# Designed miniproteins, single chains, part 30

Each design is a single chain, and the fold is of that chain. pLDDT is the mean over its residues in the fold that is shown.

## One batch from the design tools (miniprotein)

Design m1075
Fold by ESMFold2-Fast:
Structure m1075 (fold): chain A 59 residues (1-59)
Amino acid sequence: DEHTEKGIELASKKEYEEAVKEFEKALEEDPNNVRARYYLSEALKALGKEEEAEKVLAE
């Protein structure tokens, strides 16, 4: 979807905080978006938010 693709683009530019926002929007539109959830977790890990990343994958 648009938000997941935009998040991936932002993450590729190392704009991890902006990428997190886009992945969160993707999950708001579709809570079952496994791809957005995976990339959100990876972006959170890149920001040093390991606990947040684990929580996202557990939900």
Scores: mean pLDDT 81

Design m1076
Fold by ESMFold2-Fast:
Structure m1076 (fold): chain A 62 residues (1-62)
Amino acid sequence: MTARDLGTTALSPEELEASVTEGVRALVEGVANTIARKTNNPEEAKEFLERQLEIIEEAERK
């Protein structure tokens, strides 16, 4: 049993949706930071960003 006070995955639908939105924002920031570090090849950075945008758009469609 893991429900001590730490919480679990027992979220309301609204809270779950908010968590997903926060996760997407964190992902976008992580990707942007990775691109900033990998500025060595702008073409590769562009392809990577396009790939990430496709994933995010698919997730947001629901």
Scores: mean pLDDT 64

Design m1077
Fold by ESMFold2-Fast:
Structure m1077 (fold): chain A 86 residues (1-86)
Amino acid sequence: MEARREELRRRGEELGKKASEALEKGDVEKALELSEEALRLYTEALGETHPYVAGALRGLAEAYKLQGDEEKAQELRRLADERAAA
């Protein structure tokens, strides 16, 4: 139902903002958890190829980069670019 999709999208947006705040504070672990949940909610609400999902993947990539996992960060960024192009 549309109302459920909008609710999931709204929750994803809230978690994405909290993830960004956590990254700004240097709390990489919290940012990873929040970004993963936001990605899950956006994917469920909007589908894998939606710009919001690509944005969440890029946010998750930034968190992994700050954690020192450059390989995982590059993988997630490529995935975001692929899904945005579809």
Scores: mean pLDDT 80

Design m1078
Fold by ESMFold2-Fast:
Structure m1078 (fold): chain A 59 residues (1-59)
Amino acid sequence: SKEELEKEIEELMEEIEKLDPELAKRLRPSVEQALKLGETTLKAVLHELKEVLEELKKK
């Protein structure tokens, strides 16, 4: 559901912010736009955020 996607995205954003708050701030507008556009865009953003978090964890 949209609500489940939104929750998962917020959880990922919180983890990214803990590792790189500047990057999280830069990513926030894209997340906000995805919330307006719907589930397909939210799924794409979710996938991208998971990849970003994996790269940050390698630092």
Scores: mean pLDDT 82

Design m1079
Fold by ESMFold2-Fast:
Structure m1079 (fold): chain A 60 residues (1-60)
Amino acid sequence: SPEIAALEAQYAAEMDALAAAYNAKLAAAAPSDLEAVRAAFLAEATAAFDAYEARLAAAR
């Protein structure tokens, strides 16, 4: 459906943005900050996925 396609496109765009931000942070990070950067990315990726699933469930 057009609604599902739009939600998939939104999620893909959100994940692309998160991945780009994560890669930039990794490139700039001191070794002591790497675990915090990874933990932040995991939390943001999880939140984005949970939001996507909630939107998808509401559209069904």
Scores: mean pLDDT 88

Design m1080
Fold by ESMFold2-Fast:
Order: sequence, then C-alpha cells, then structure tokens
Structure m1080 (fold): chain A 86 residues (1-86)
Amino acid sequence: MKLILTLEGLDPTRLTGYVLRAIGLGLDGYEVKIEIDGDKVTITIGNLTEEQVQEYKELAKELEKEGFKVTITEDGDTLTITVKKE
C-alpha cells in the first residue's frame, strides 16, 4: 500500500517527528519522497504493510484529538491522510 501524508500548519516539533520517521523508513529501504511547499509538507511512502498503514492512521487520529482537521481517503491501494490546522 502507498501512503500520501499531507501536513499543513503543524508546529515544528510535530512536523520534525513525522519527517524523521519517514527518513527512518527510507534508510530501511522503503521508497520515501518528501516535498515541501511553504508550510505544507507531503510525505509519500511506498510498499507499507497494513500494520504500518494502521500506525499512521492512529498517529493522525492523535493529531485530530489535539485540534487538527484530519481527512482520510482510500482509493485502491493508496491511502491519503491530510492533516490541517483549523
């Protein structure tokens, strides 16, 4: 499964945590792409297991509890998670 994670308006500490997590997966041999456009960061990770996908969904739900707007969309084998400051 492919994950596309879009983070917009996140505080630097939380943003750094997600970026470092993605870099760690890249070092472990996963296909990772990180794109930065102003305050918007898009992280694309290929070949994730269902367990890893569920872990990212749980992390996104924690951000939702902290007041962020979270949108999750599944299309085939692609999971898109968008996190935006409200």
Scores: mean pLDDT 82

Design m1081
Fold by ESMFold2-Fast:
Structure m1081 (fold): chain A 70 residues (1-70)
Amino acid sequence: VSPEALAAYNRGNALAAAGNLDGAIAAYSEAIRLDPNFADAHNNLGNALKAKGNLEGALFEYREAIRIRN
């Protein structure tokens, strides 16, 4: 994982912890843009999307995380 992707992921985690779901989604999406095989970013994006009610997006991201880890 690149330092830039990790920084975006960590920002996403901080935003999610603060309840800023839109900010978390944007930050995790940036982490994935920088590293498409960042399984933890896909998983956490799925969690944020599910919390926002985007169940189809959440399922897609969870599937990507599983695919990357196998």
Scores: mean pLDDT 89

Design m1083
Fold by ESMFold2-Fast:
Structure m1083 (fold): chain A 62 residues (1-62)
Amino acid sequence: MYDLNDPLEALIAAREAIEAGDTEENLKKAIEAADKHVYQATGLKLGEAGIESIKEAMKEAS
């Protein structure tokens, strides 16, 4: 559906996955794509800890 090679599309995909419910597989793929693009664009990497932190925050917010 979204082009995960595009940074904005990857971020939108992550948000859509969160809005649709905590579908771990789709959310993980979108976050991984977003992490790749963020590092490419800004030099800032979310890392495994950052990705897990986002997932935990989303679960708590539900």
Scores: mean pLDDT 59

Design m1084
Fold by ESMFold2-Fast:
Structure m1084 (fold): chain A 89 residues (1-89)
Amino acid sequence: MEKKKKAIKAATDAARDVATFLVKNNLKDSFARLAYASIETALINSGFDKDTAKKAAKKAVEAMEPAFKEGDVEKAVKEGTKAVEETLK
């Protein structure tokens, strides 16, 4: 699997897991911190440098937050994935 595609999948999976967990447990206030940390870690583990991973994670969280506040996990994940893809160009 290409490095970029593997990283996008890992970040998408991390974002979905965090968003699903927090919505299921009604823990909305922890979203930005936990989503950022999970996406950053997924990107670093996929072989991206710390600065790129931090930038992509920040953009993803910013893109996800409106849909997450509405409880729409799938929309939040789609918006976050798009932000990661655009940042990793």
Scores: mean pLDDT 81

Design m1085
Fold by ESMFold2-Fast:
Structure m1085 (fold): chain A 79 residues (1-79)
Amino acid sequence: SKEAKEKLKEGQEYLKKNDFEKAAKYFEEAARIAEKEGDLKLQAEALLNLSMAYIGLGDTEKAVEAANEAAKLIAKVAK
């Protein structure tokens, strides 16, 4: 969880700098680590941030895919 959170933070720093390519890379790493750890909330957060990075890159298709994946995970943790 600490490693995934650190990758998420690095991705967010690149998003603030409009370095969408690096942001996407770090968010993909964060999502992958969170998935392996079973941290559905952190995985969803990483995927929502990844969707924002893809919007910055102009990749609408990948942005929608990431957002839909995050929505499915959020539905699993909602009561």
Scores: mean pLDDT 87

Design m1086
Fold by ESMFold2-Fast:
Structure m1086 (fold): chain A 75 residues (1-75)
Amino acid sequence: LTEQQKKLYEDLVEELKKDPTNIAALVGLLTFALLHKVPIDLEFLEEQIKRLEAAGADPEVLATIRSLLEELKKL
């Protein structure tokens, strides 16, 4: 990864720590990890998804996020 890509990844993680319900940051992080085949903390992602679910996020959005996580698990 370039320094700019590392910074983007770190910024997305920090945004999720500040606001666990930030769907855009979570989708961005999952997409980044899939695109660049970056190993990612799957337990951290599962926790963030559970927080979104508890906050009443759209079930279709949650299904999309779950699908992205399953693709990451295959890597």
Scores: mean pLDDT 76

Design m1088
Fold by ESMFold2-Fast:
Structure m1088 (fold): chain A 110 residues (1-110)
Amino acid sequence: LTPEEFERLAKEGTLKSLAVLAAGMILQQAEAAGVDPETLAKLRELYEKARNADTFEQALKAVGEAVRVLAEALPGRDFTLEVESPDGKYKLTVRVRADGSAEVKVEKVE
């Protein structure tokens, strides 16, 4: 591997781990909020999809779907979830608004 390829793979791995952590925290938030067993089963499936994803893009897609499922299960609620990568280089922010809108943002921390 070239140094550039190694750096790319290291970033991919870190971002994938961040997405998996976010999916797990979304599941924990839903469980704490007392959502129905069917919704919890769907969120658990999405968490497993994130964990077993081959790429960051696949894991992030699972997180985005999990956020939508949670937003639909908790209508009228407003909350923000932030998760930082273990190396502190990246941050993933999940925001759900009372109007049902949801967004996921990934940014590099200084």
Scores: mean pLDDT 79

Design m1089
Fold by ESMFold2-Fast:
Structure m1089 (fold): chain A 54 residues (1-54)
Amino acid sequence: SAKQRRRDRLLDLARRIGEGSGDPEKMEALIKAVEANLEGKPEEARKYRRQALA
């Protein structure tokens, strides 16, 4: 679906941005949070979101 394609594109974009980031650990946590949300794991997503915003 268009929604699924958009989500995949956002994940790829986040990974590319993370490669140029000054804080790759926080970017990695953000990517993992998005992936967990897409997999239907909201508690895991909250964990990674906190790491990204720390």
Scores: mean pLDDT 72

Design m1090
Fold by ESMFold2-Fast:
Structure m1090 (fold): chain A 81 residues (1-81)
Amino acid sequence: PPAPIRLEAPKEVKVGEKLKVTVSGHAGPVTIRVYDEKGELVKEVTTTDGTAEITLEKPGRYAIVASDGVTGAAAVVEVKP
């Protein structure tokens, strides 16, 4: 069975700043979903090379979840004003 994918994201970004997400060890295209503190999906991106840039417009704590359809990984990012 394939090893779990790894997700790298900064711990903190500013509102409107590009948040760079890197996923390694993926078996194919990766879907990256961003959820706010209420669990609402605010952003979804699909990447084939494991990199994505995401901009978030509201301060708060967000969960970033990556999946290649076989394994998944998650990280938490704090968005500052």
Scores: mean pLDDT 81

Design m1091
Fold by ESMFold2-Fast:
Structure m1091 (fold): chain A 73 residues (1-73)
Amino acid sequence: MDEALRLEQQGLAAYKAGDYEAAVEHFERAAELARDVDPSLAARSLVLASHAADLNGDTERSRELLQRAQELA
């Protein structure tokens, strides 16, 4: 749980810095760690990853991440 929150915080820091590629990676790792213990955090992290991927110009990855978030919500 603590590690997933740490990764989400790192993702948010990368997002604020405009490093959307790094933000996606951190948010995806946060979601993976949180999946079985906090599905709400996992879903939130996937939504954030989707937004970062879209801003990075990766519309296909953004779509897949959003779909995965909806499956957990």
Scores: mean pLDDT 84

Design m1092
Fold by ESMFold2-Fast:
Structure m1092 (fold): chain A 81 residues (1-81)
Amino acid sequence: SASALVAERELARGREILAEAKRLIEQGDNAGAKRLASQVMRGELLEQFVAALDAGDNARALELLDEAERRLEANARKAKE
């Protein structure tokens, strides 16, 4: 279905963006990581991610990126059912 194709496209692009955000965090580019994450993450999850980076809590920021990826994967799986 068109919905399943959209979900797969969102998963593929989301994974690329989240992988790049992780790389930027490793390089100390927190501003770049925030801009990329805002393309995939929304609402409270994005707010928590920004707060973690502002606090210098890179471990928590990476956990929140993993949570965003899990949500994208769940959406893609649901669209295939």
Scores: mean pLDDT 85

Design m1093
Fold by ESMFold2-Fast:
Structure m1093 (fold): chain A 79 residues (1-79)
Amino acid sequence: SLEELLKEILEKYGEKLSPLLLEELKRLIEEAPSLPPELRERLTELAKKVLEGKLSVEKFLLEAEVEVGMLLIKRALGL
């Protein structure tokens, strides 16, 4: 599951992250169950790339925050 992959990223890389990025990752784990299936699938593929060493945690978190933020804005606007 996405939540399992995110927790694995936290376990593997959490100690190497800045406090801000660590909080962003923890927030993403908390929010993951409420995300739509399409976004969950996209983030799952990106999380797999992080664990494979093909994508940095920082770049992953930036992409996730942009996509989640845009979704929340669209929901708030009724779009």
Scores: mean pLDDT 82

Design m1094
Fold by ESMFold2-Fast:
Parts: C-alpha cells; sequence; structure tokens
Structure m1094 (fold): chain A 66 residues (1-66)
C-alpha cells in the first residue's frame, strides 16, 4: 500500500540521516569547527538530531564549513 511504502521511505531517510549525523560527530571529535570545542559541536549536532525527531529543522551547515 502507499502508506506502507511511505513509512519504509521515511525509515530509510531516518537511517541515512543517522549515519550522516554519526559521521559529522566523528568529524567534530577529530576536528571541531573554528571557535568551537568538541563538546560544543557535539551538543549542536545532538540538538539538531533531537529537533528533527519532533519535526523541527535546525541548521547544522555551519558545522560543515571549514
Amino acid sequence: SEIERRIRELEEEERRYREELEREKERARKEPPEGMTVEQALVVLETAEALREIGLEFDIELLKKK
């Protein structure tokens, strides 16, 4: 059914997002963004993850910039 297909698509998107988020956390642990500590960068990423789970968006693009 269409509903079951959409649920599977959302589950796949969530899995991919979690994988990407984990990669970003590893990057932050190794080389945090300029002006941020590892702890601060991880808090931002964890906050973005929590907000996404409740349907809110948070901009983590700042952490992807050199």
Scores: mean pLDDT 70

Design m1095
Fold by ESMFold2-Fast:
Structure m1095 (fold): chain A 97 residues (1-97)
Amino acid sequence: NAMAEIDENIALGNKARQIGYELAAKEEDPLLARQTRAVASVVAFILAGGKMEPKEAAETALNILLNIEKDSFTPEERQALREAAERVKKALEEFYK
């Protein structure tokens, strides 16, 4: 049933968002916390759509976010975004191994 598959994908996305937001809540750097929430939200959207592994979703989310704000991001914001994506990727790999 296609509906059951959609529900499972939405649950996977919600779990990824939860993991990323919990990671952000423990982060003392406000910029890194903000970027971690941004990555987690995009990962959740990608996973809810199905057909992608959590590792690939984190890498895809990084590329989407870097391209949206390409003319506005400072080097520090870009570095924080890359660090956030790597942290979310590792947390998802540990959860889904």
Scores: mean pLDDT 79

Design m1096
Fold by ESMFold2-Fast:
Structure m1096 (fold): chain A 68 residues (1-68)
Amino acid sequence: MLDGSAIGTALVVVLKVSEEKAKKFGKILKERYKKTGKIDEEEVRKAALEAGLSEEEAEAIVARAVEM
């Protein structure tokens, strides 16, 4: 399980993503977790793309989340 708070902080501080996109990403990821019961790299990537992040930003988030 990935920590959504840590991912949100990485989005705002490291990637300089807007708080609005970070909040949307968190909401989508939370809904995916409720549906599947798990958060893996694929779910994080899909949630980031649905939130309006680029593929490069999504991959950066996945890489950072794995380190934490």
Scores: mean pLDDT 67

Design m1097
Fold by ESMFold2-Fast:
Order: C-alpha cells, then sequence, then structure tokens
Structure m1097 (fold): chain A 80 residues (1-80)
C-alpha cells in the first residue's frame, strides 16, 4: 500500500507542470519512502522538492524540504 502511494505520487509529479505542486508531490513521496526505510530515495525526492519549491519562490518550503533531505541522508548512512 505505501509503495503504491509512493508510485502514484511520482506519476502525478511527472505530469504536473506547476513547480509548487510538483514539489509537494515529491515531498509526500519522500515521506512515504522514509516510512518504507528507503532513506536514499527519500533524500533524493526531498532535494528535488526543495529545487521545485525554490523555482516556485517558496523559500520556506524549500528550506524544510532540504532539512528533510539531510535527515534522510543521515539515516541512509547509518544503514550502511
Amino acid sequence: ELQQGRDTLAARAARETDPALRGELLYARGELLEKLGNYKEAAEDYRRAAELFREAGDEKAAEEAEKKAKEAEEKAKEKE
């Protein structure tokens, strides 16, 4: 179920042209990936979301997404 949610969010993000909405979809996918223990993929989605939020002019959302990316990267390193 969580894997289907993550894949659905990725597919919606690929079709969305609004950078703010694409950022939100990738951020949500990152949260689902963290719940699945896929911290490396979660960090990648959070970083991409941060880029998209900056394109939209939402610096606060970008900063929060970048913080989430660093937290996920830290957890990924602990798994190695």
Scores: mean pLDDT 77

Design m1098
Fold by ESMFold2-Fast:
Structure m1098 (fold): chain A 60 residues (1-60)
Amino acid sequence: GAPVATVLYDLSTDDPDVLSLNKGDQVTVLAEVAGGFYQATNLVTGQTGLVPASFLKVLS
C-alpha cells in the first residue's frame, strides 16, 4: 500500500492547502511535492493536503 508516516508535531493552520495535524496522527503519503512538502491523507480526519516533510516520520 501507500507509505504511512507518523506526525511528529502539532500543526494548526487556516491555509486550505495545508493539512492540520496532531502529534501522533498517522498519514498516508501520496506524493512528494516541491519545496519539501508531501501530499498526504490524515487517517484520523480523512482530509488530504500538503504537509511539511519535517513534520513526518515515514514508517518502513
Scores: mean pLDDT 80

Design m1099
Fold by ESMFold2-Fast:
Structure m1099 (fold): chain A 62 residues (1-62)
Amino acid sequence: GDEELQYLLDQLEEYRKKKLISDKEALEALEALLKKAEEKNASQELIDRIKKLIKELKEKLK
């Protein structure tokens, strides 16, 4: 459910904060998570949060 997707998102953000993964790896993981969230018809709030993080990372990687 949304709880599993939320846990994965929170884990990704924690790894980014601790610099345990690169911004490119985080972007790839977020794009995969977005696809899963859309396939599972997750909440719009969760989908919007993932999309915002993807946009921020894409801008940072330019």
Scores: mean pLDDT 82

Design m1100
Fold by ESMFold2-Fast:
Structure m1100 (fold): chain A 58 residues (1-58)
Amino acid sequence: MSKEEQEKAIKIGEGALQVGEMLEHPRLLAAGRELLERAKAGEISLEEAVKMADDLGL
């Protein structure tokens, strides 16, 4: 994954975490945290990050 794609995936993960915090929903917080951690580690593609966020209703 390119650095630009990794940065975009990280931003998606950060957004998911913020929504989870606003809704005070433990499952969304956990999912957002996992997405962010995987994005930072380069273990998830931008396409996978978008799909995970969409699957969460974000």
Scores: mean pLDDT 77

Design m1101
Fold by ESMFold2-Fast:
Structure m1101 (fold): chain A 78 residues (1-78)
Amino acid sequence: SAEQLARDAALDREQTKEMLEEMREIIENASELDKQEAISKGVAAVITAAAAYSLDPSAKPLLEEAMELMRKLEEALK
């Protein structure tokens, strides 16, 4: 099961990276996006990053970046 946990951790890290890239695009285009959709995507990115961190402590920087981008998104939507 160590092999399965390693694969799950790698997939969560990859998915988190893709979601963080999407968040950067959302922040850049915040005025053109539905506020509820933007917030929902930000929350999903933080949850995915937290899941990655729970499986692999080396993913802590991804979680920190997700939280920072969520903060920037909230500011951009004000």
Scores: mean pLDDT 80

Design m1102
Fold by ESMFold2-Fast:
Structure m1102 (fold): chain A 67 residues (1-67)
Amino acid sequence: SLSPVARMVGVHELRELAEELGLSEETTERLIELTKRVQDPAALAEAMRLLEEGRVEEAERLLEEHA
């Protein structure tokens, strides 16, 4: 079962955000893979906030640190 935070991040939600940001399919898939490896709900929430702000590199780094 997915945690409530992981459900909020969801694969489809992340794909929608990636389309809005103009991210490549490769970058989008990498971000999705990283979110699946992160166990900390606070880290997932902060990464989504960074992505919403267009801070893609910082979001990826945060996810990598917690994966």
Scores: mean pLDDT 75

Design m1103
Fold by ESMFold2-Fast:
Structure m1103 (fold): chain A 63 residues (1-63)
Amino acid sequence: EEEARRRAEELARRLVEAYKTHPDNGDEIAELLREIARHAPERVQELLDKVMAELGVDELDFE
């Protein structure tokens, strides 16, 4: 469980970097979001809130 939480947090950091460098690459962003959900489904909302705060946005648009 702790290992899965750590991996999900690492994926959240990768999501921030991907969004900063390739915000229009929806496929890459969607894949990272799915990976986060797989590792920490109960904490997805918390991790997404953290990603949005680091990016300075109110919502994530990956479509």
Scores: mean pLDDT 70

Design m1105
Fold by ESMFold2-Fast:
Structure m1105 (fold): chain A 72 residues (1-72)
Amino acid sequence: MKISLPPVETRGVYDAAAGTWRDVPVTPEEAENIIRGLEIAREWDKKNGTLTPEDEAAYDEAIARARELAEK
């Protein structure tokens, strides 16, 4: 089963007054931090022998999208 990674394009921000979550665009700086986190997670899974081809593809997709946002 492919790992369901959270969306890279937006982050949830809690609106305490409304009691709900709203999505805001990820900044280029935040996208850089997301890339680092995903690279660390992928290497950890690879080292532990738990990285499936589907999971590797999911990490690659998420990293590519985060990189596009970081360059925007």
Scores: mean pLDDT 70

Design m1106
Fold by ESMFold2-Fast:
Structure m1106 (fold): chain A 103 residues (1-103)
Amino acid sequence: GMKNRALARAIAAALRAIGEALQGELEGDPEAAVRGLVEAAEEAAEAAEEAGDEEMAEKAREAAEEGRRRAEEALREGDGEEAIRAALEGALRAAKYALEGAA
């Protein structure tokens, strides 16, 4: 059903986020890593919306937006490591809420 698909999408988003963060560290490209992590967070938020739990969808969107904002601030300050961390935390929190909405 829709919840089963939402669960699969949430898991995929979490795995993508971990991969993007690892690749960014290995290549030393925090801007590319943050872009991928922001996209993973948005995919997680969409998965939460697909699950039909409005509260979890809102929390997932807020987590994704907070992670994006903090990552963009860290990039402006020249702190690529903090930027990757902030974006990863946002993506994983968004995925967690998507998983809870699919339960």
Scores: mean pLDDT 87

Design m1107
Fold by ESMFold2-Fast:
Structure m1107 (fold): chain A 80 residues (1-80)
Amino acid sequence: GVEELARRAIELAEEALRLAEELGDEELKREAEEIIEEARKLLENPSDSLETILRAIALVLRAIGLVLDAELRLEKRKAE
């Protein structure tokens, strides 16, 4: 349900935040914090509407993308 998707988005965004802190990347940190905030809003007012479900899915996908971007940036820094 929406609550499960929102919790997953928070977990992924918290991992992205950890990676952003390791990178010292304030932009990635801000993006991770925004995902956490939006996901927390869904947990406070959960709805089974299709719109809310799609929004929750979008947050999970955004969080996945942010983790992957952060990991890629970290690997590039190690190569330099």
Scores: mean pLDDT 83

Design m1108
Fold by ESMFold2-Fast:
Structure m1108 (fold): chain A 102 residues (1-102)
Amino acid sequence: DVLRAQYEAAEAVGRAFADALLAEGAPAEVAELIRAMVGADLAEFEERVARLREAGYLLGAEFAGEPLLLADGRVAQLVTLRLLTPDGVERTVTVTVRLPAP
């Protein structure tokens, strides 16, 4: 399943990106916010987006790709984050978010 493989890849990449930010000297809380956003529920995701924006690291966030129906009846969606890293470089990372049940 191509869509499922994309979601699994996004989760791995999102976690690796959080680890890279920590290695580059980002505050531990910023790296943990990004890690915690991977596979988070929409409400938790929105709270972490707000905190990341307040910290000055978030330039933008947008839904990407097609939603995936999970085995538990919930919908997962990809979100592309545009971030300003501590080195002053803009980077993008795609994370997964779980939408509330309809």
Scores: mean pLDDT 76

Design m1109
Fold by ESMFold2-Fast:
Structure m1109 (fold): chain A 73 residues (1-73)
Amino acid sequence: AIELLEEAIRALEEGDAEKARELLEEARRVSTDPMVAWGAEEALEALEEGDVETARRSAEAAIRMGRQLAAEA
């Protein structure tokens, strides 16, 4: 799931909002981490509103939270 969020951020930086949306939907669907799923959902909602910057920050926050939980497990 984290890898899909990283690819989504790259797609947003490349200006491919459609690819970013597909990657975020996949991350939300396959994630077993509720924080990662929440961040993907927040990023999808931001993209629906056209807020690419909020979408990118939401995905970045989800990656940080997911990695911290994995490191503490």
Scores: mean pLDDT 77

Design m1110
Fold by ESMFold2-Fast:
Structure m1110 (fold): chain A 75 residues (1-75)
Amino acid sequence: TVDELVEKAIEALKEYKETGSSEALARAMGYVLDLVGLEIEAELNGDEETAQRYREGIDKVLEAMKKADEEIKKK
């Protein structure tokens, strides 16, 4: 589900913040790409409600990535 992919991405970003692991960041990016692919598929199928849920999930993960990057740069 959207929520499961968002949760996995946020977990990977938390690991990235705690460890500095580029592999954890790569996993988070992979989940964002999965969300983007599913959003496009929902739009092509005319399922705007599902597409909107994926867009909201993507925005949430991207904001978390931005915050993680800002915190790392402050150190």
Scores: mean pLDDT 81

Design m1111
Fold by ESMFold2-Fast:
Structure m1111 (fold): chain A 81 residues (1-81)
Amino acid sequence: DENLLQGLEALANGDYEKAVEYFKKALEEKPSALIYRYLGYALLLLGKYEEAVEYYRKALELDPEDELAKQLLKEAEEKLA
């Protein structure tokens, strides 16, 4: 998926706002736990903790065994406490 790859490149370059845009486009093409997790992570890095929590929860709805999504959800929730 080109949008997923561009999102990952933006994330690696520290361009978290562009990463969010590309991951949202990837999500429109095909929803997946992986894309929800990356979108949540980019939002976490932007300090948008409430939105990050929502997307990590959606990732876990699709893949309940994603240990990284569980850990990132906990981290985002701790930022809101």
Scores: mean pLDDT 87

